# Designs tried in a protein design run: designed miniproteins, single chains, continued (5). Part 28

Each design is a single chain, and the fold is of that chain. pLDDT is the mean over its residues in the fold that is shown.

## One batch from the design tools (miniprotein)

Design m17001
Fold by ESMFold2-Fast:
Structure m17001 (fold): chain A 100 residues (1-100)
Amino acid sequence: MEEEIKELEKRAEAGDADAAHRLGVLYLQKQDFEKAVEAFERAIELDPTNVEAHLLLGLAYYRLGEYEKALEWFEKAVQIDPSNKLAKALAERAKKEIEK
């Protein structure tokens, strides 16, 4: 994993959007949510149409307890793909956490 992370970091720095996305997924798996946020922000910077990266960035913020930021990114995912039922469900979940 550590060697894989280093290789993905180099590729993401070189402008590889897929590498930035994979790096974010690995950080989510390790529960390093702050690093996951950084990696998915890079993935979205390189490919703003990546719906999955918007969803996973929202999920990373959700895991950090940043529900308003999580909602923002889930709603952006819905704007890119209005047919994405998961994005809509996650947005509703974040709204409920904010209303508590």
Scores: mean pLDDT 86

Design m17002
Fold by ESMFold2-Fast:
Structure m17002 (fold): chain A 76 residues (1-76)
Amino acid sequence: MGTGLSTHEAGGTTVTFKPGLTAGGDTEYLEVETDAGERGSIVFDGKTGEISGEATGARAEALVAQLEEHYRAELA
């Protein structure tokens, strides 16, 4: 595991992961911000494998969907 920021690209838009506060052990919080200033967040539950996201803007919505797939891949 790492501590800090990581960067992912989807659809040609750069997004910066900002690991947030750990919410009760089995839950991780990630925040993303696009180059267009749109924001999104993703919550991952390591116990159930559930991923939920929200976004403010069309680019962030598309990136959140891509990052949900990425998070599922990390479980494998």
Scores: mean pLDDT 61

Design m17003
Fold by ESMFold2-Fast:
Structure m17003 (fold): chain A 103 residues (1-103)
Amino acid sequence: SPLEKIEELYQKAKERLETASLEDIVPLVKEYADEVLKIMEELAKTPEQKRLLEGAKAAIDRQLAYIEDLVERGEPLEKVKDAALNLLDTLYTAARRIVEAEK
């Protein structure tokens, strides 16, 4: 089911983030975002779901730019991981809302 896949992707991304080095964080976040957004795009049928999807895309673009800025500035690993976790949480919450709006 889409919900089970979203939960699987979120837990896997969180586990990968716990042991990630600095160089792994941006690729991990991009991979997670691409996979979850693809599921959200397939599920978004109503105008409300499409608005939720567009809002999520805008939020993720801003959060990813922030993470990339932290890495380029040489910020501590834990600060970059916290920002990455916030992005994972934002997208997970948005994906669940789209699934819940399907019924």
Scores: mean pLDDT 88

Design m17004
Fold by ESMFold2-Fast:
Structure m17004 (fold): chain A 68 residues (1-68)
Amino acid sequence: TEIDKGVVLIALAVELVTSEDPEVRELARKAAEAVVAGDFKKAAELLRELGKKSGKDLSSTIKLAEEA
């Protein structure tokens, strides 16, 4: 839903603001672009890569992207 999209975008915005790693910020930007474009398959894939790179558990956010 549109609300699920908003939750995913907020989670990505947090990573963009709080992360010191330029690679994590770049992955968050690409994932946000995918969400805005409606490409949730790509967004979920980028979120998995972001979680692996940042070491954060993004499972709930990935699930929301997959269900959108």
Scores: mean pLDDT 74

Design m17005
Fold by ESMFold2-Fast:
Structure m17005 (fold): chain A 65 residues (1-65)
Amino acid sequence: SHLERGIEAFNAGRYEEAVEHFTKAIEADPTDWRAYLLRSAALYHLGRDEEAARDDARARELDPG
């Protein structure tokens, strides 16, 4: 899955590739709060703080609890 590939890239320190995979995961399921949360984490590592904050907010909005 895109989410799994994103996590693999993230764990390897390849944050740009992680963002790409998490973006594809979001495109496949725009209600997957985990994909937004994980993309936010990768974006923070890249210094893309504004984009990261937006994804964090979206993840919290979608999170069932």
Scores: mean pLDDT 89

Design m17006
Fold by ESMFold2-Fast:
Structure m17006 (fold): chain A 64 residues (1-64)
Amino acid sequence: MITVTATFPTRGAAEAIAGGVVDFDPSAKAEVRGNTATITSDNPEAVELAVKAARDAGGTAEVK
């Protein structure tokens, strides 16, 4: 299980990445708090999608 904590300039961007990752991997868990999205998935491609989308949106991402 891999967890991504992604911080965005806006809450809308955080919600967009959370929704996109869950749409790609329905088994993933996503939680949005303010402008931060916490995504947990067993699919490394879903994790990479989250990281890339966060960076493309001008945010930051941390993987554990």
Scores: mean pLDDT 80

Design m17007
Fold by ESMFold2-Fast:
Structure m17007 (fold): chain A 60 residues (1-60)
Amino acid sequence: SIDDEIEKLTQELVELDRRMRELEAKLAAGDTSVQPELDRVRAERDELLNKLKELIEKKK
C-alpha cells in the first residue's frame, strides 16, 4: 500500500540523514575526500523527499 511505501521511504530517509550528518562532520573537520559521497547522499535524499511528496499528493 501507499502507507507501507511511505513508511519504508521514511526509514530510508532517516538512514540517509544520519550518513549525511557524518559526512558533513568529516568535511567540517577538513576531510575534503568525502565531498563526492556527500553530494551523492544529498542527491539520494532529495530523490526520496520528492518520491514521498508524490506519494502524499497521490493520497490527497
Scores: mean pLDDT 83

Design m17008
Fold by ESMFold2-Fast:
Structure m17008 (fold): chain A 115 residues (1-115)
Amino acid sequence: SSLIEELAKRARELARRAAELLREALRAAGEDRDRGKELLMRAAGLANEMISLAEEVAALGGKELAKEVLDEAAREFAELAAEAERAAAVDPGAAIAAGAARGLLAAFEAARARI
């Protein structure tokens, strides 16, 4: 249905924006701790909204589409976690961003397991 497709599209956009904010937080690591923290909190908020939309897509009968959207987000955040972990090996400020990326990855995987 068009509603299922629109909700999935919104979920994909939220995941993309959350990833962009996390990359921005990683770039801010060591330079502006307060800004980095704010960006990570905003990324987590968008990721949680994305999970809620994916669960709604599944509830409306779009289970395979919801799984696809969550799997796409999990892949993106796995890459982000690896990138942040490499940065954290040189800059301890990046460790918070690495932890946030791992946490959001785990949240996407947990949501996918519930569908």
Scores: mean pLDDT 90

Design m17009
Fold by ESMFold2-Fast:
Structure m17009 (fold): chain A 107 residues (1-107)
Amino acid sequence: MEEEAERYLKKGEEAFKKGDYDTAIENYQKAIELAPEGSELRARAYYNLGIAYEKKGDFQKAAEWYEKAAQDYLNLGKVKEASQALKRLGDVYEKMGNKELALVYKA
């Protein structure tokens, strides 16, 4: 299942690179379904899903996926990746006009 999850992650990344964010989202969701719980692959798929929703202007969904990515990265000890996800979360809350939440994640 992890090898199949990696293939869906790659398909999503290829679609994203072409600007096909809907196809990217579908493939990232498949990668998440097939990825082992708590895996780096799942964390990466969550992070990429956040970016895809952000590109579509769906900041609420982007925030939800960045939170999941940050939690999984922190559990894995991937502090740099977690920090990147939290910064993105702050940027998304700022775009939504939620100044209080933006300050929490961008401080």
Scores: mean pLDDT 85

Design m17010
Fold by ESMFold2-Fast:
Structure m17010 (fold): chain A 72 residues (1-72)
Amino acid sequence: EVEKLIKEADELTRQAVEALNAGDLESAARLFEEAARLYREAAKLSEGNEKRLLETRARYLEELAEELRRSL
């Protein structure tokens, strides 16, 4: 559930960073977008501070993906 969504989003974020380090900006952007989507879903199932932190994390990854796509 929430725990599984966060774990999957964390793994996608790790893969996105590896793609970024390899110079694959297209794959990095896609993976950050997917990770952000999962953090958003986890946030919908959460409340209070946890919800806020998940929303903040999703926003950060969304902004990072947008910046990468603007560079393509």
Scores: mean pLDDT 88

Design m17011
Fold by ESMFold2-Fast:
Structure m17011 (fold): chain A 82 residues (1-82)
Amino acid sequence: MEEAAREALEYGEKAVEAGRAGDKEKAVEYTRKAAEAALRAGERALAVLSEIGRMIQSATEISREIKDAMLEVLSKAAREAV
């Protein structure tokens, strides 16, 4: 579980970097990978998804279009975690 959480946060950081670069496709791709890893964290899945969501929301340099796409991926994953 600890390894899945670390992997999720690493992909979350890559997603934010891609989003800052304006690469919507890569930002969404890395967010999906982060969400998949977070779901493998079991009981911690929602907490990890929430942390990734905070990272995305706090990134001032990501456009709203890219942020909305990334957050939609996390919202879908959160429904699967319940």
Scores: mean pLDDT 82

Design m17012
Fold by ESMFold2-Fast:
Structure m17012 (fold): chain A 76 residues (1-76)
Amino acid sequence: MEPLSEREAKALSVLDNLGPLTAAELAKALGISPATARRILRRLEERGLVAAERDGRRTLYRLTEKGREALFAYLE
């Protein structure tokens, strides 16, 4: 398994603490652009560490069980 980058670990930590977020909300929490947040979330989703769910006109991203385990391993 590829290790988490520092940015990926921070993104997963924010999702763990704040719950399901849009890419724009994650971008604001991390102090990065929405485009950068979407790129990070796409990579995390491809790895099964986050799940994307449609909520009306928005996409919400949620931490998965696998994502929580990966974050915990990174923080040890």
Scores: mean pLDDT 82

Design m17013
Fold by ESMFold2-Fast:
Structure m17013 (fold): chain A 60 residues (1-60)
Amino acid sequence: SDAVDRLTTIWRARVLSAEDEEELERVERKGLEAASTLPPEDAERLREALEQARKEWLER
């Protein structure tokens, strides 16, 4: 849905903007909390986006 696409974009940007690993972990935790409030399909999409953003951040 459009809402999930927007939410995914927002959380991906937050992860990639993390200044250090502690902030990265905090943002990921909050993103996973947000995912837990979504329907299963949407939650999985957000979790996948968070995982990919984390990998991209670590490859910087």
Scores: mean pLDDT 83

Design m17014
Fold by ESMFold2-Fast:
Structure m17014 (fold): chain A 68 residues (1-68)
Amino acid sequence: MEEALAQARSPEIRRVLQALLDAGLVKPEQIPELARALDSAESKEERYRILVRFVETGEIPEPKRPPP
């Protein structure tokens, strides 16, 4: 459990993922993809949209990173 949460780079993202795990809204196997999507978000509002979409649809959006 802690190993999966360590994939999130931000302490804020880790807390959100922990809360979702505790609520049974996410499976441990989904944490790496969800953490990656949340880490790719530019803002708090973007992370919120990713979380809402996941909770509503069960889909993890592909991380959109600006080109180098």
Scores: mean pLDDT 68

Design m17015
Fold by ESMFold2-Fast:
Structure m17015 (fold): chain A 100 residues (1-100)
Amino acid sequence: EAEELLEKGRKALKEGNYDEAIEYFQKAIEVAKDDPLLLGRAYLHLGDAYFEKGEYEKAIESYEKALDAFRQAYDETGDIEAAVEEVHAAVNLAIAKRKL
């Protein structure tokens, strides 16, 4: 369910439908609440959607939540994908902060 919402959000984001993408990523966050890796991905993509809209403060908040979720996923599972995605979130966070 969460992965399907992430895919729909990603497609909307690619098509420039940022508000629709935000709605899908917010739904993915609700569904993924007990899965830190999926939760991190949902927040990362939510941050990307806000960034594309120029809503940099909201993008920063979303990227910070993505970092926390990916760190939790790595601590709980040792999943290297969580560590890699944490780096991506950190880079996107740094870029968003430079826009302010």
Scores: mean pLDDT 87

Design m17016
Fold by ESMFold2-Fast:
Structure m17016 (fold): chain A 86 residues (1-86)
Amino acid sequence: EEEIIKEAEKKVEEVVKEIVEILNDDSLSGEEKKEKIEKLKKELKEEFEETVKKEKLKEEVKEKIKEIFEKKFEEFKKLVEEALKA
C-alpha cells in the first residue's frame, strides 16, 4: 500500500522536525527536552501500531513501515545524544 507507506514517512518527518525544534529551544532544560521528545516518540509509536493493525496490511508492508520507524528514530536518537553532549 503506497499511500500508507508515504503517510508513515511523512509523520516520521514531522515528528523529527518537532524534535529538532525542541532541541533548539533554549527556554527548555535538558530534562524538559527529553520528556517532550519521549512523549512525541511514544505517541508516534502508538499511532503506527494502530495503523498497522487497523489496515490489515500484508507482512511486507508492515515490515517496511517498521523499518522506516526504527531507522528514523535511531538516527534521531543519535542526533539527540550528540546535541545534549557538552
Scores: mean pLDDT 71

Design m17017
Fold by ESMFold2-Fast:
Structure m17017 (fold): chain A 59 residues (1-59)
Amino acid sequence: AMAAEAARDAQGRAETKEVLEKIEKDLENYYKTNPGVAKSNYEYRKKLIEEMKKAIDAA
C-alpha cells in the first residue's frame, strides 16, 4: 500500500524504480562480500524489493 502510494504521488515511477534497483544491487554486493550471513535474510529482502517493483508496475 505505502510503496504503491508513494510511486503514484508527485514523483514518477522511474525515480522510485531507480532507487529500488540501487538498493537491490547494494544488497547483492553486500551478500557477495559477506557469504557467512544468513541467506534467508537476503532472500527475504530481495523478495520485498521484487514485490515493490511489481506493485509499481501493476499500479
Scores: mean pLDDT 70

Design m17018
Fold by ESMFold2-Fast:
Structure m17018 (fold): chain A 78 residues (1-78)
Amino acid sequence: SEEDLKKVKEEVRRVSGLEFPDDATLEEIKKAVEEKIKQVRENLAKAPDHVAARTFGERELAELEEVKKKVDELIKKS
């Protein structure tokens, strides 16, 4: 539904800071979230000994993976 799409866009913006136009599709949102997950994983791999950066990065990764799961569920129901 349109409300589910709007809520997902707002959640992605809250978690990742990514903004989408009003006409953005679920597939475009999924691609952007997947790209951000890859970027966060690469950043974590570059700083294994930085405890604070690793803690924040692992939290961001978990939140992004949770959002991706919600997007995947909406695509499957569409």
Scores: mean pLDDT 77

Design m17019
Fold by ESMFold2-Fast:
Structure m17019 (fold): chain A 60 residues (1-60)
Amino acid sequence: DPVRRLLEEAEEALRKGDVLEAEIYLGMAKLYMAVNKIRDPELEERIRELERRIEEAKKA
């Protein structure tokens, strides 16, 4: 599952403090879902939570 892999990469980057890399992987996951018209509530929730965490990290 390409979206899950990209989200795992984004989560790992964020865990290591690489906010820019996390944003890139998150953007790739969102683009993949949009292009392939994927509608998955679990993936959408993971994306929202990751966006929130990235935004918080930017404030630090």
Scores: mean pLDDT 84

Design m17020
Fold by ESMFold2-Fast:
Structure m17020 (fold): chain A 99 residues (1-99)
Amino acid sequence: EEAEEAEEEAKEAEEEAKKGDARGAAREAAEAAYEAAKAAEEAKDEETAREAAEAAEEAAKAATEAAKKGKGRDAVLAAGAAAGAIGAAFLAEEKARKL
C-alpha cells in the first residue's frame, strides 16, 4: 500500500526537478523516502520491499538532479532530501534480503 504512495511521490519529485523547482522536488522526495521506509518496515514479502527500495532510489535521483539545478538554500534542501532517500533505499534493500 505505502509502496504505491512512495512511487507516486517519487514521480512527482522527478517532474518538479525537471521543471527546476528544487524546493518542490526536495519536498516530494522527502515524502517519498518516508513512505518507502514505512512500506519496507511493514513489508512481509521481498517484492514489496524491493518496490519500496526502487521508489526511494527514484526519489534520490530526482532530489540529486534538483540540487544540481537549485541555488542556495533550495539546493541544500534538495541535497538533504537525496541523502534521506538513499538511506530509505538502503533500509528497503536490507529488508528485501531478509525476506
Scores: mean pLDDT 79

Design m17021
Fold by ESMFold2-Fast:
Structure m17021 (fold): chain A 55 residues (1-55)
Amino acid sequence: SSELKELIERLRREIEWLREALAAGVEVPGFTPEEVRGLLRRLEERLKELEEEYR
């Protein structure tokens, strides 16, 4: 569905932003780099699930 495709595209953008922030050493108040890495991993897993569903 178009909704699922939009969700996948938004998730890809979010993952890219987090990767860039982590690589640049940007400090997020209240969050550790480890927590950001954990979130990134979860988002990547979710993206994989959605891409498999979209097939």
Scores: mean pLDDT 78

Design m17022
Fold by ESMFold2-Fast:
Structure m17022 (fold): chain A 67 residues (1-67)
Amino acid sequence: SLEEELRSLLRELGLSDEEIEEVIEAAKAGDLDTVERILLRAVLAGGDPALAEKAGKLAEELAKKYA
């Protein structure tokens, strides 16, 4: 599922379980600003920008599914 793929990708990006849940809930609520903020922080902390880009796209797809 989109949610499972997003969770897996966020773990690879180095997010904590708490941060992963925050991204999932924000995406389901259509709050992509919160998603972008968390992904940007992860990249600034040394996360892979390519993984962050993929995670952002999956979060957008998840938001559309729950709209």
Scores: mean pLDDT 86

Design m17023
Fold by ESMFold2-Fast:
Structure m17023 (fold): chain A 79 residues (1-79)
Amino acid sequence: AMAMPKNPEARKLIEEAARAEEAGDFEKALELLKEAYELELKADPESAEAWARLGAAYDLQGKEELAKEYLEKARKLKE
């Protein structure tokens, strides 16, 4: 299974994001996911998972350059 965030606040934000997605509020879901993984990076700056998830979120927001930087950081941490 993919690792869940170890930060309890990050986990709560992911649960809130899931509820927003069920309600069809995809913009709110995306912002909640970004906040969750930003908190995870504060706790573990070497979390390749958190870098990758933030990169994907920025890509969905159309922030192409920022998405590329975060995804490359995730790739480097896995090496």
Scores: mean pLDDT 77

Design m17024
Fold by ESMFold2-Fast:
Structure m17024 (fold): chain A 67 residues (1-67)
Amino acid sequence: SPEVLAGLIAALEAYNAGDEAAFDTHWQRAIDAASPEERTALERLKAAVRAGDWQAEIEALRQLESL
């Protein structure tokens, strides 16, 4: 959904800026707006981002796109 995507983009921007508190806040907003299927894909994306695995990150984003 647009709300989930907006929260996700803000969370990823905060993470890239090194702002962990802002990441957690925007991530929680995305989770709260998400369906169960979107939430599963978001958790996979979070794990990929923390691992620095950009391929897995892209795959998780594609899963969100398909939902």
Scores: mean pLDDT 81

Design m17025
Fold by ESMFold2-Fast:
Structure m17025 (fold): chain A 65 residues (1-65)
Amino acid sequence: SLIDELNSKDYTGKTISIEGEPSYDVIDVLAEKGVKKVISTPGLVGPGGSASLLQQKGIEYVVVY
């Protein structure tokens, strides 16, 4: 899983690319690991909730269409 991958390596200050919208659990782990920026493709539901949470945690978020 993505959470297992995030726990396996040091991602501090890194930019990570994710397919689809990250779940809230994934966002919490991204913040804990000190990830700086997330790039994703659009999810089924628009990026409102995930974008807001990522910004609240100080993570830059970009959606690539």
Scores: mean pLDDT 75

Design m17026
Fold by ESMFold2-Fast:
Structure m17026 (fold): chain A 56 residues (1-56)
Amino acid sequence: TLERLIEHELRTLSLEEARAALLRMPGVTEEDVERVLALIEEGRYREAARLAAEAM
């Protein structure tokens, strides 16, 4: 699924690269990006990927 592809990508990117990639996505706000990054820092990659996909 799209969420699984996003999860894989988020696991391979640095936090800075993830922020930049997320901000390029249509419909994703800086608030959405900060919530996704917070989940990544907690190791909650699947939840982060779901939130990113929902924001598209």
Scores: mean pLDDT 79

Design m17027
Fold by ESMFold2-Fast:
Structure m17027 (fold): chain A 59 residues (1-59)
Amino acid sequence: MEENIKKAKEYIEKGKEALKAGDTQTAVENFLKASNYALKAGKQDEAVEEIRKAVEEAR
């Protein structure tokens, strides 16, 4: 497994946790890191979809 994909998923999970805690600043920072790692892995579309699902789950 590519480390960049793994890190992207880890940061998405951290962003989701921050959203549930009401910390929008930390959530944004983690989602930006996730997007950056996914871009390096050529998987930005997948990362955007996972972030979208995480945000929907936090509603």
Scores: mean pLDDT 76

Design m17028
Fold by ESMFold2-Fast:
Structure m17028 (fold): chain A 58 residues (1-58)
Amino acid sequence: DPEEVIKRAEEALKINPANIPAYLLLVDAYRKLGKFDEAVEVQKKAYEAFPEADIFKP
């Protein structure tokens, strides 16, 4: 359930803002819901936090 994944990933990021797997889960879950603008916003936030991580590169 992508909506449940979003809630759990957001909670994980409140506990550890450096949780790269949680950002990946959020991007994937938003894409599965067809919420591409939200997926792009999460990817931008992840890239700002981890600019050397090519997986989040725009």
Scores: mean pLDDT 76

Design m17029
Fold by ESMFold2-Fast:
Structure m17029 (fold): chain A 100 residues (1-100)
Amino acid sequence: MREELEREVIDALADMVLALIKKTGNKEDADEFIKIAERLLEEHPESVSAHLALGYAYYLKGDFEKAKETFERAIKLAEQRGDYKTLEEARNLLEEVEKK
């Protein structure tokens, strides 16, 4: 359905945002990345990828508590959907944050 296609597009955009944050993200850009991820979540509130992008944006900002909480939420959503690939990605990101 159209709504499913729109959700897939949002997930793909969120994956691209996460990749961009990891490669080129600066603390100065963190608030902008948070706003982008929040906007994606307005369209698809259960997007695991958008939660991962939001969590990593909080990590960039230095808000480790919100980053951890956001990644844990993404992990629970991925588990509920049986998305083992995204689940592994979420676990790896949570581990990165916990080392700081």
Scores: mean pLDDT 79

Design m17030
Fold by ESMFold2-Fast:
Structure m17030 (fold): chain A 71 residues (1-71)
Amino acid sequence: SYEERYAANPEAARRELKQAAPDAVLSEEQQVEAYKLLLEAAEELAASDLSDEEKLKRFEERRKEIAEKLS
């Protein structure tokens, strides 16, 4: 699941953020905030009754929103 991926491996969250905003230089504070927001989004989606495909799509949308917010 998304939360398992991110909770167990913070580097996975960093890779996702780098893919969404490859030129963004995130401070340590911004990286922590982004990681927290991604975990919260993953937890919300995991609790939903959506299909895995729809969950992934919405997670990708949230990831882009978080990257834009931090730019």
Scores: mean pLDDT 68

Design m17031
Fold by ESMFold2-Fast:
Structure m17031 (fold): chain A 72 residues (1-72)
Amino acid sequence: SEIRKEILKKIGEILRIIGEIIDLEKKLKKLEEEGGSKEEIEKIEEEIKKLEEEREKLLKELKKLEEELNSK
């Protein structure tokens, strides 16, 4: 049950990160359309990149937990 709880927590974290990325991508698109500064655009791109790296780390951890749960 502990492994299942950790899996559910990581799924929840991944979904939250995906939501944050979507919000930042919308903000980035608006800045690009409205002629926002290059520095503002680059800052949001760096924030998205950091969140994508966190998502990838959580997905790798999730795969390990799924292997433990499925006893392979």
Scores: mean pLDDT 83

Design m17032
Fold by ESMFold2-Fast:
Structure m17032 (fold): chain A 76 residues (1-76)
Amino acid sequence: KSIDPNLLEAEILEALGRMAKTLGMDELAARLYEEAARLYASLGRHVEALRLLAEAAELRGDLERARRLRAEAEAL
C-alpha cells in the first residue's frame, strides 16, 4: 500500500490537534484541526473533514456551527 503524503500530513495534523486539545491549547488545536480538515477534503474524505471542522468550531466556542457541521457529516 503506497503512502499518500497528503493523507499522512492530514493524519499527523489531526494527531497534533488532539495532543494540543489534551494540553488545553484550544486555539492551536482548532487551527490544527482546520488544516487537517482542508487536506482531508482535498482527498475526498468529506466526512472526516466535516467532523474535524465541527471539533474546531466547538473549540472556538461556535456551538451552532459545530452542530451544523456534524449534521452535514451525518447526512453524507
Scores: mean pLDDT 86

Design m17033
Fold by ESMFold2-Fast:
Parts: C-alpha cells; structure tokens; sequence
Structure m17033 (fold): chain A 60 residues (1-60)
C-alpha cells in the first residue's frame, strides 16, 4: 500500500523534473535522462495498479 503511493510520488516528481528541464532549456542529454526516469516510474506505476491500466484501456 505504502509502496504504491511512493511510486506515484516518484512518478509525479519525475514529471516535474522533466518539465523543469524542458522549460529551463537543459541539454538534450539531461532531457533524455529525465524522460527515461519518467518512463521507468510510469512503467512501475502501471505494474502496481492493474485496475488503473484497465481503466486507461477503456478510455481508448
């Protein structure tokens, strides 16, 4: 339970870090690294919340 919320917090932080890097004109390498971290956090979130994945599929 705790783990799920921590994973969500990491995902949110990764999203903020990525957005700030883009807004601040960070080097391409930094942006790519932030994108990798965001994608990793997103995949981890998806693994922990199957119901959320099913919900997202229903939106498509």
Amino acid sequence: MEEIWETLAELMKAAVDLSLARLNGAPEEEIAEKERRFNDAYRRWQELEPEFLDYLKSLL
Scores: mean pLDDT 74

Design m17034
Fold by ESMFold2-Fast:
Structure m17034 (fold): chain A 97 residues (1-97)
Amino acid sequence: GSELSEEEMLEEMREFMEELLKEGYSLVSATASAVGIATAAGYLKVAEEILEEAERRGLSEEVVELLRKSMEYTAAGDFKKAAEYTYKAVLLDKENE
C-alpha cells in the first residue's frame, strides 16, 4: 500500500514474486507483475531494484530493458504501451530458452 516504506514494499514484492513462481509463472511474468504494482503505487526505486534482482536471477539484459520501458510507460500513465513492452519482454524471454 501507499503507506509502506520502500524496504517494506520491496519485501512485499519479493514475497509476491516467489508466490507467483511457486504457482508456475515464469520469472519474466512474476517480475513484470511486481514492477507494475510497485510503479503504479509510486515506488519507482523498488521497481528498479526488482529489475536488478531479476537480471541477477538470470533474466537477460535485453528482457530487463523491455520491462524498464514498461515501467517508464506505467509511471507516465500509458498503460497500453506498458502492456505492449511487457508482451515483448515475455516473447523475447521465451525465444531465448
Scores: mean pLDDT 87

Design m17035
Fold by ESMFold2-Fast:
Structure m17035 (fold): chain A 70 residues (1-70)
Amino acid sequence: MEEIEKLVKRYEEELKKNPNDATAWANLAIAYIFLNEFDKAREYLKKAKEIDPNHPLVKSAEILIENLFG
């Protein structure tokens, strides 16, 4: 929990500097999956996919969310 909260704050700060950072959006999506905030996870994953649908972390986050809700 503490580790994930720190990770979230780190990527939120990255996105303030680089709002088109697909890596940051995908990592936030994964972090929110672990926090059980699935609505935010899906929203951030959608944003990451809009920027770079071929990013490895985007594909990983997609699989995680699909397995939870498919």
Scores: mean pLDDT 80

Design m17036
Fold by ESMFold2-Fast:
Structure m17036 (fold): chain A 82 residues (1-82)
Amino acid sequence: MKEEEVRELLEKARELLELALLPRRVAAERGEPYVESLETRRLFEEALRLAERALELARETGDEELIEEAERLLEEIRKARA
């Protein structure tokens, strides 16, 4: 069932996004300057890849809710890197 695969990809992408944002949030809470590490950059890249794959599969399922969720997650990842 492709819908289940889409949900799994979206969950994993969201988890990676949260991990990538954690150093930025911790620095902000401590009033410290934030410097993006290579590890954090790789987490963003992997989250983006999974979200893009989820969108492709969601479009194949025709499930509008999954398509919208994948599009929103992609936008969040892109904004987090801007």
Scores: mean pLDDT 83

Design m17037
Fold by ESMFold2-Fast:
Structure m17037 (fold): chain A 107 residues (1-107)
Amino acid sequence: PAREPSEEELREAIELAREAVREAEEAIEAARAGDGEKAAEHAAEAASHAAMAASLLGDDEALRRAVEEGRRAVEAARAGDYEKAVEHAERLRELAEEVLRRGEERL
């Protein structure tokens, strides 16, 4: 049988996913304000937290998507492409919300 996360790992994943949602929202706000450095910083934190949460849940697809959307958001923000930075940060927020939901459903 596949390894199931412990209750402690589920609670940690839920908290990390909540942090990822908050950081993704801050990345979206910073990008909309034209603050590429702040947008990149928050997008990287959101991706890191979402990836850690997905990893604790054993969700390899969500882990891969968090890394990819985070990378794209950071690259767009650093390039001054704030429209693309918002787009990828919104996808990262949606992914973090999905990871949060899956963690809560398993608890």
Scores: mean pLDDT 89

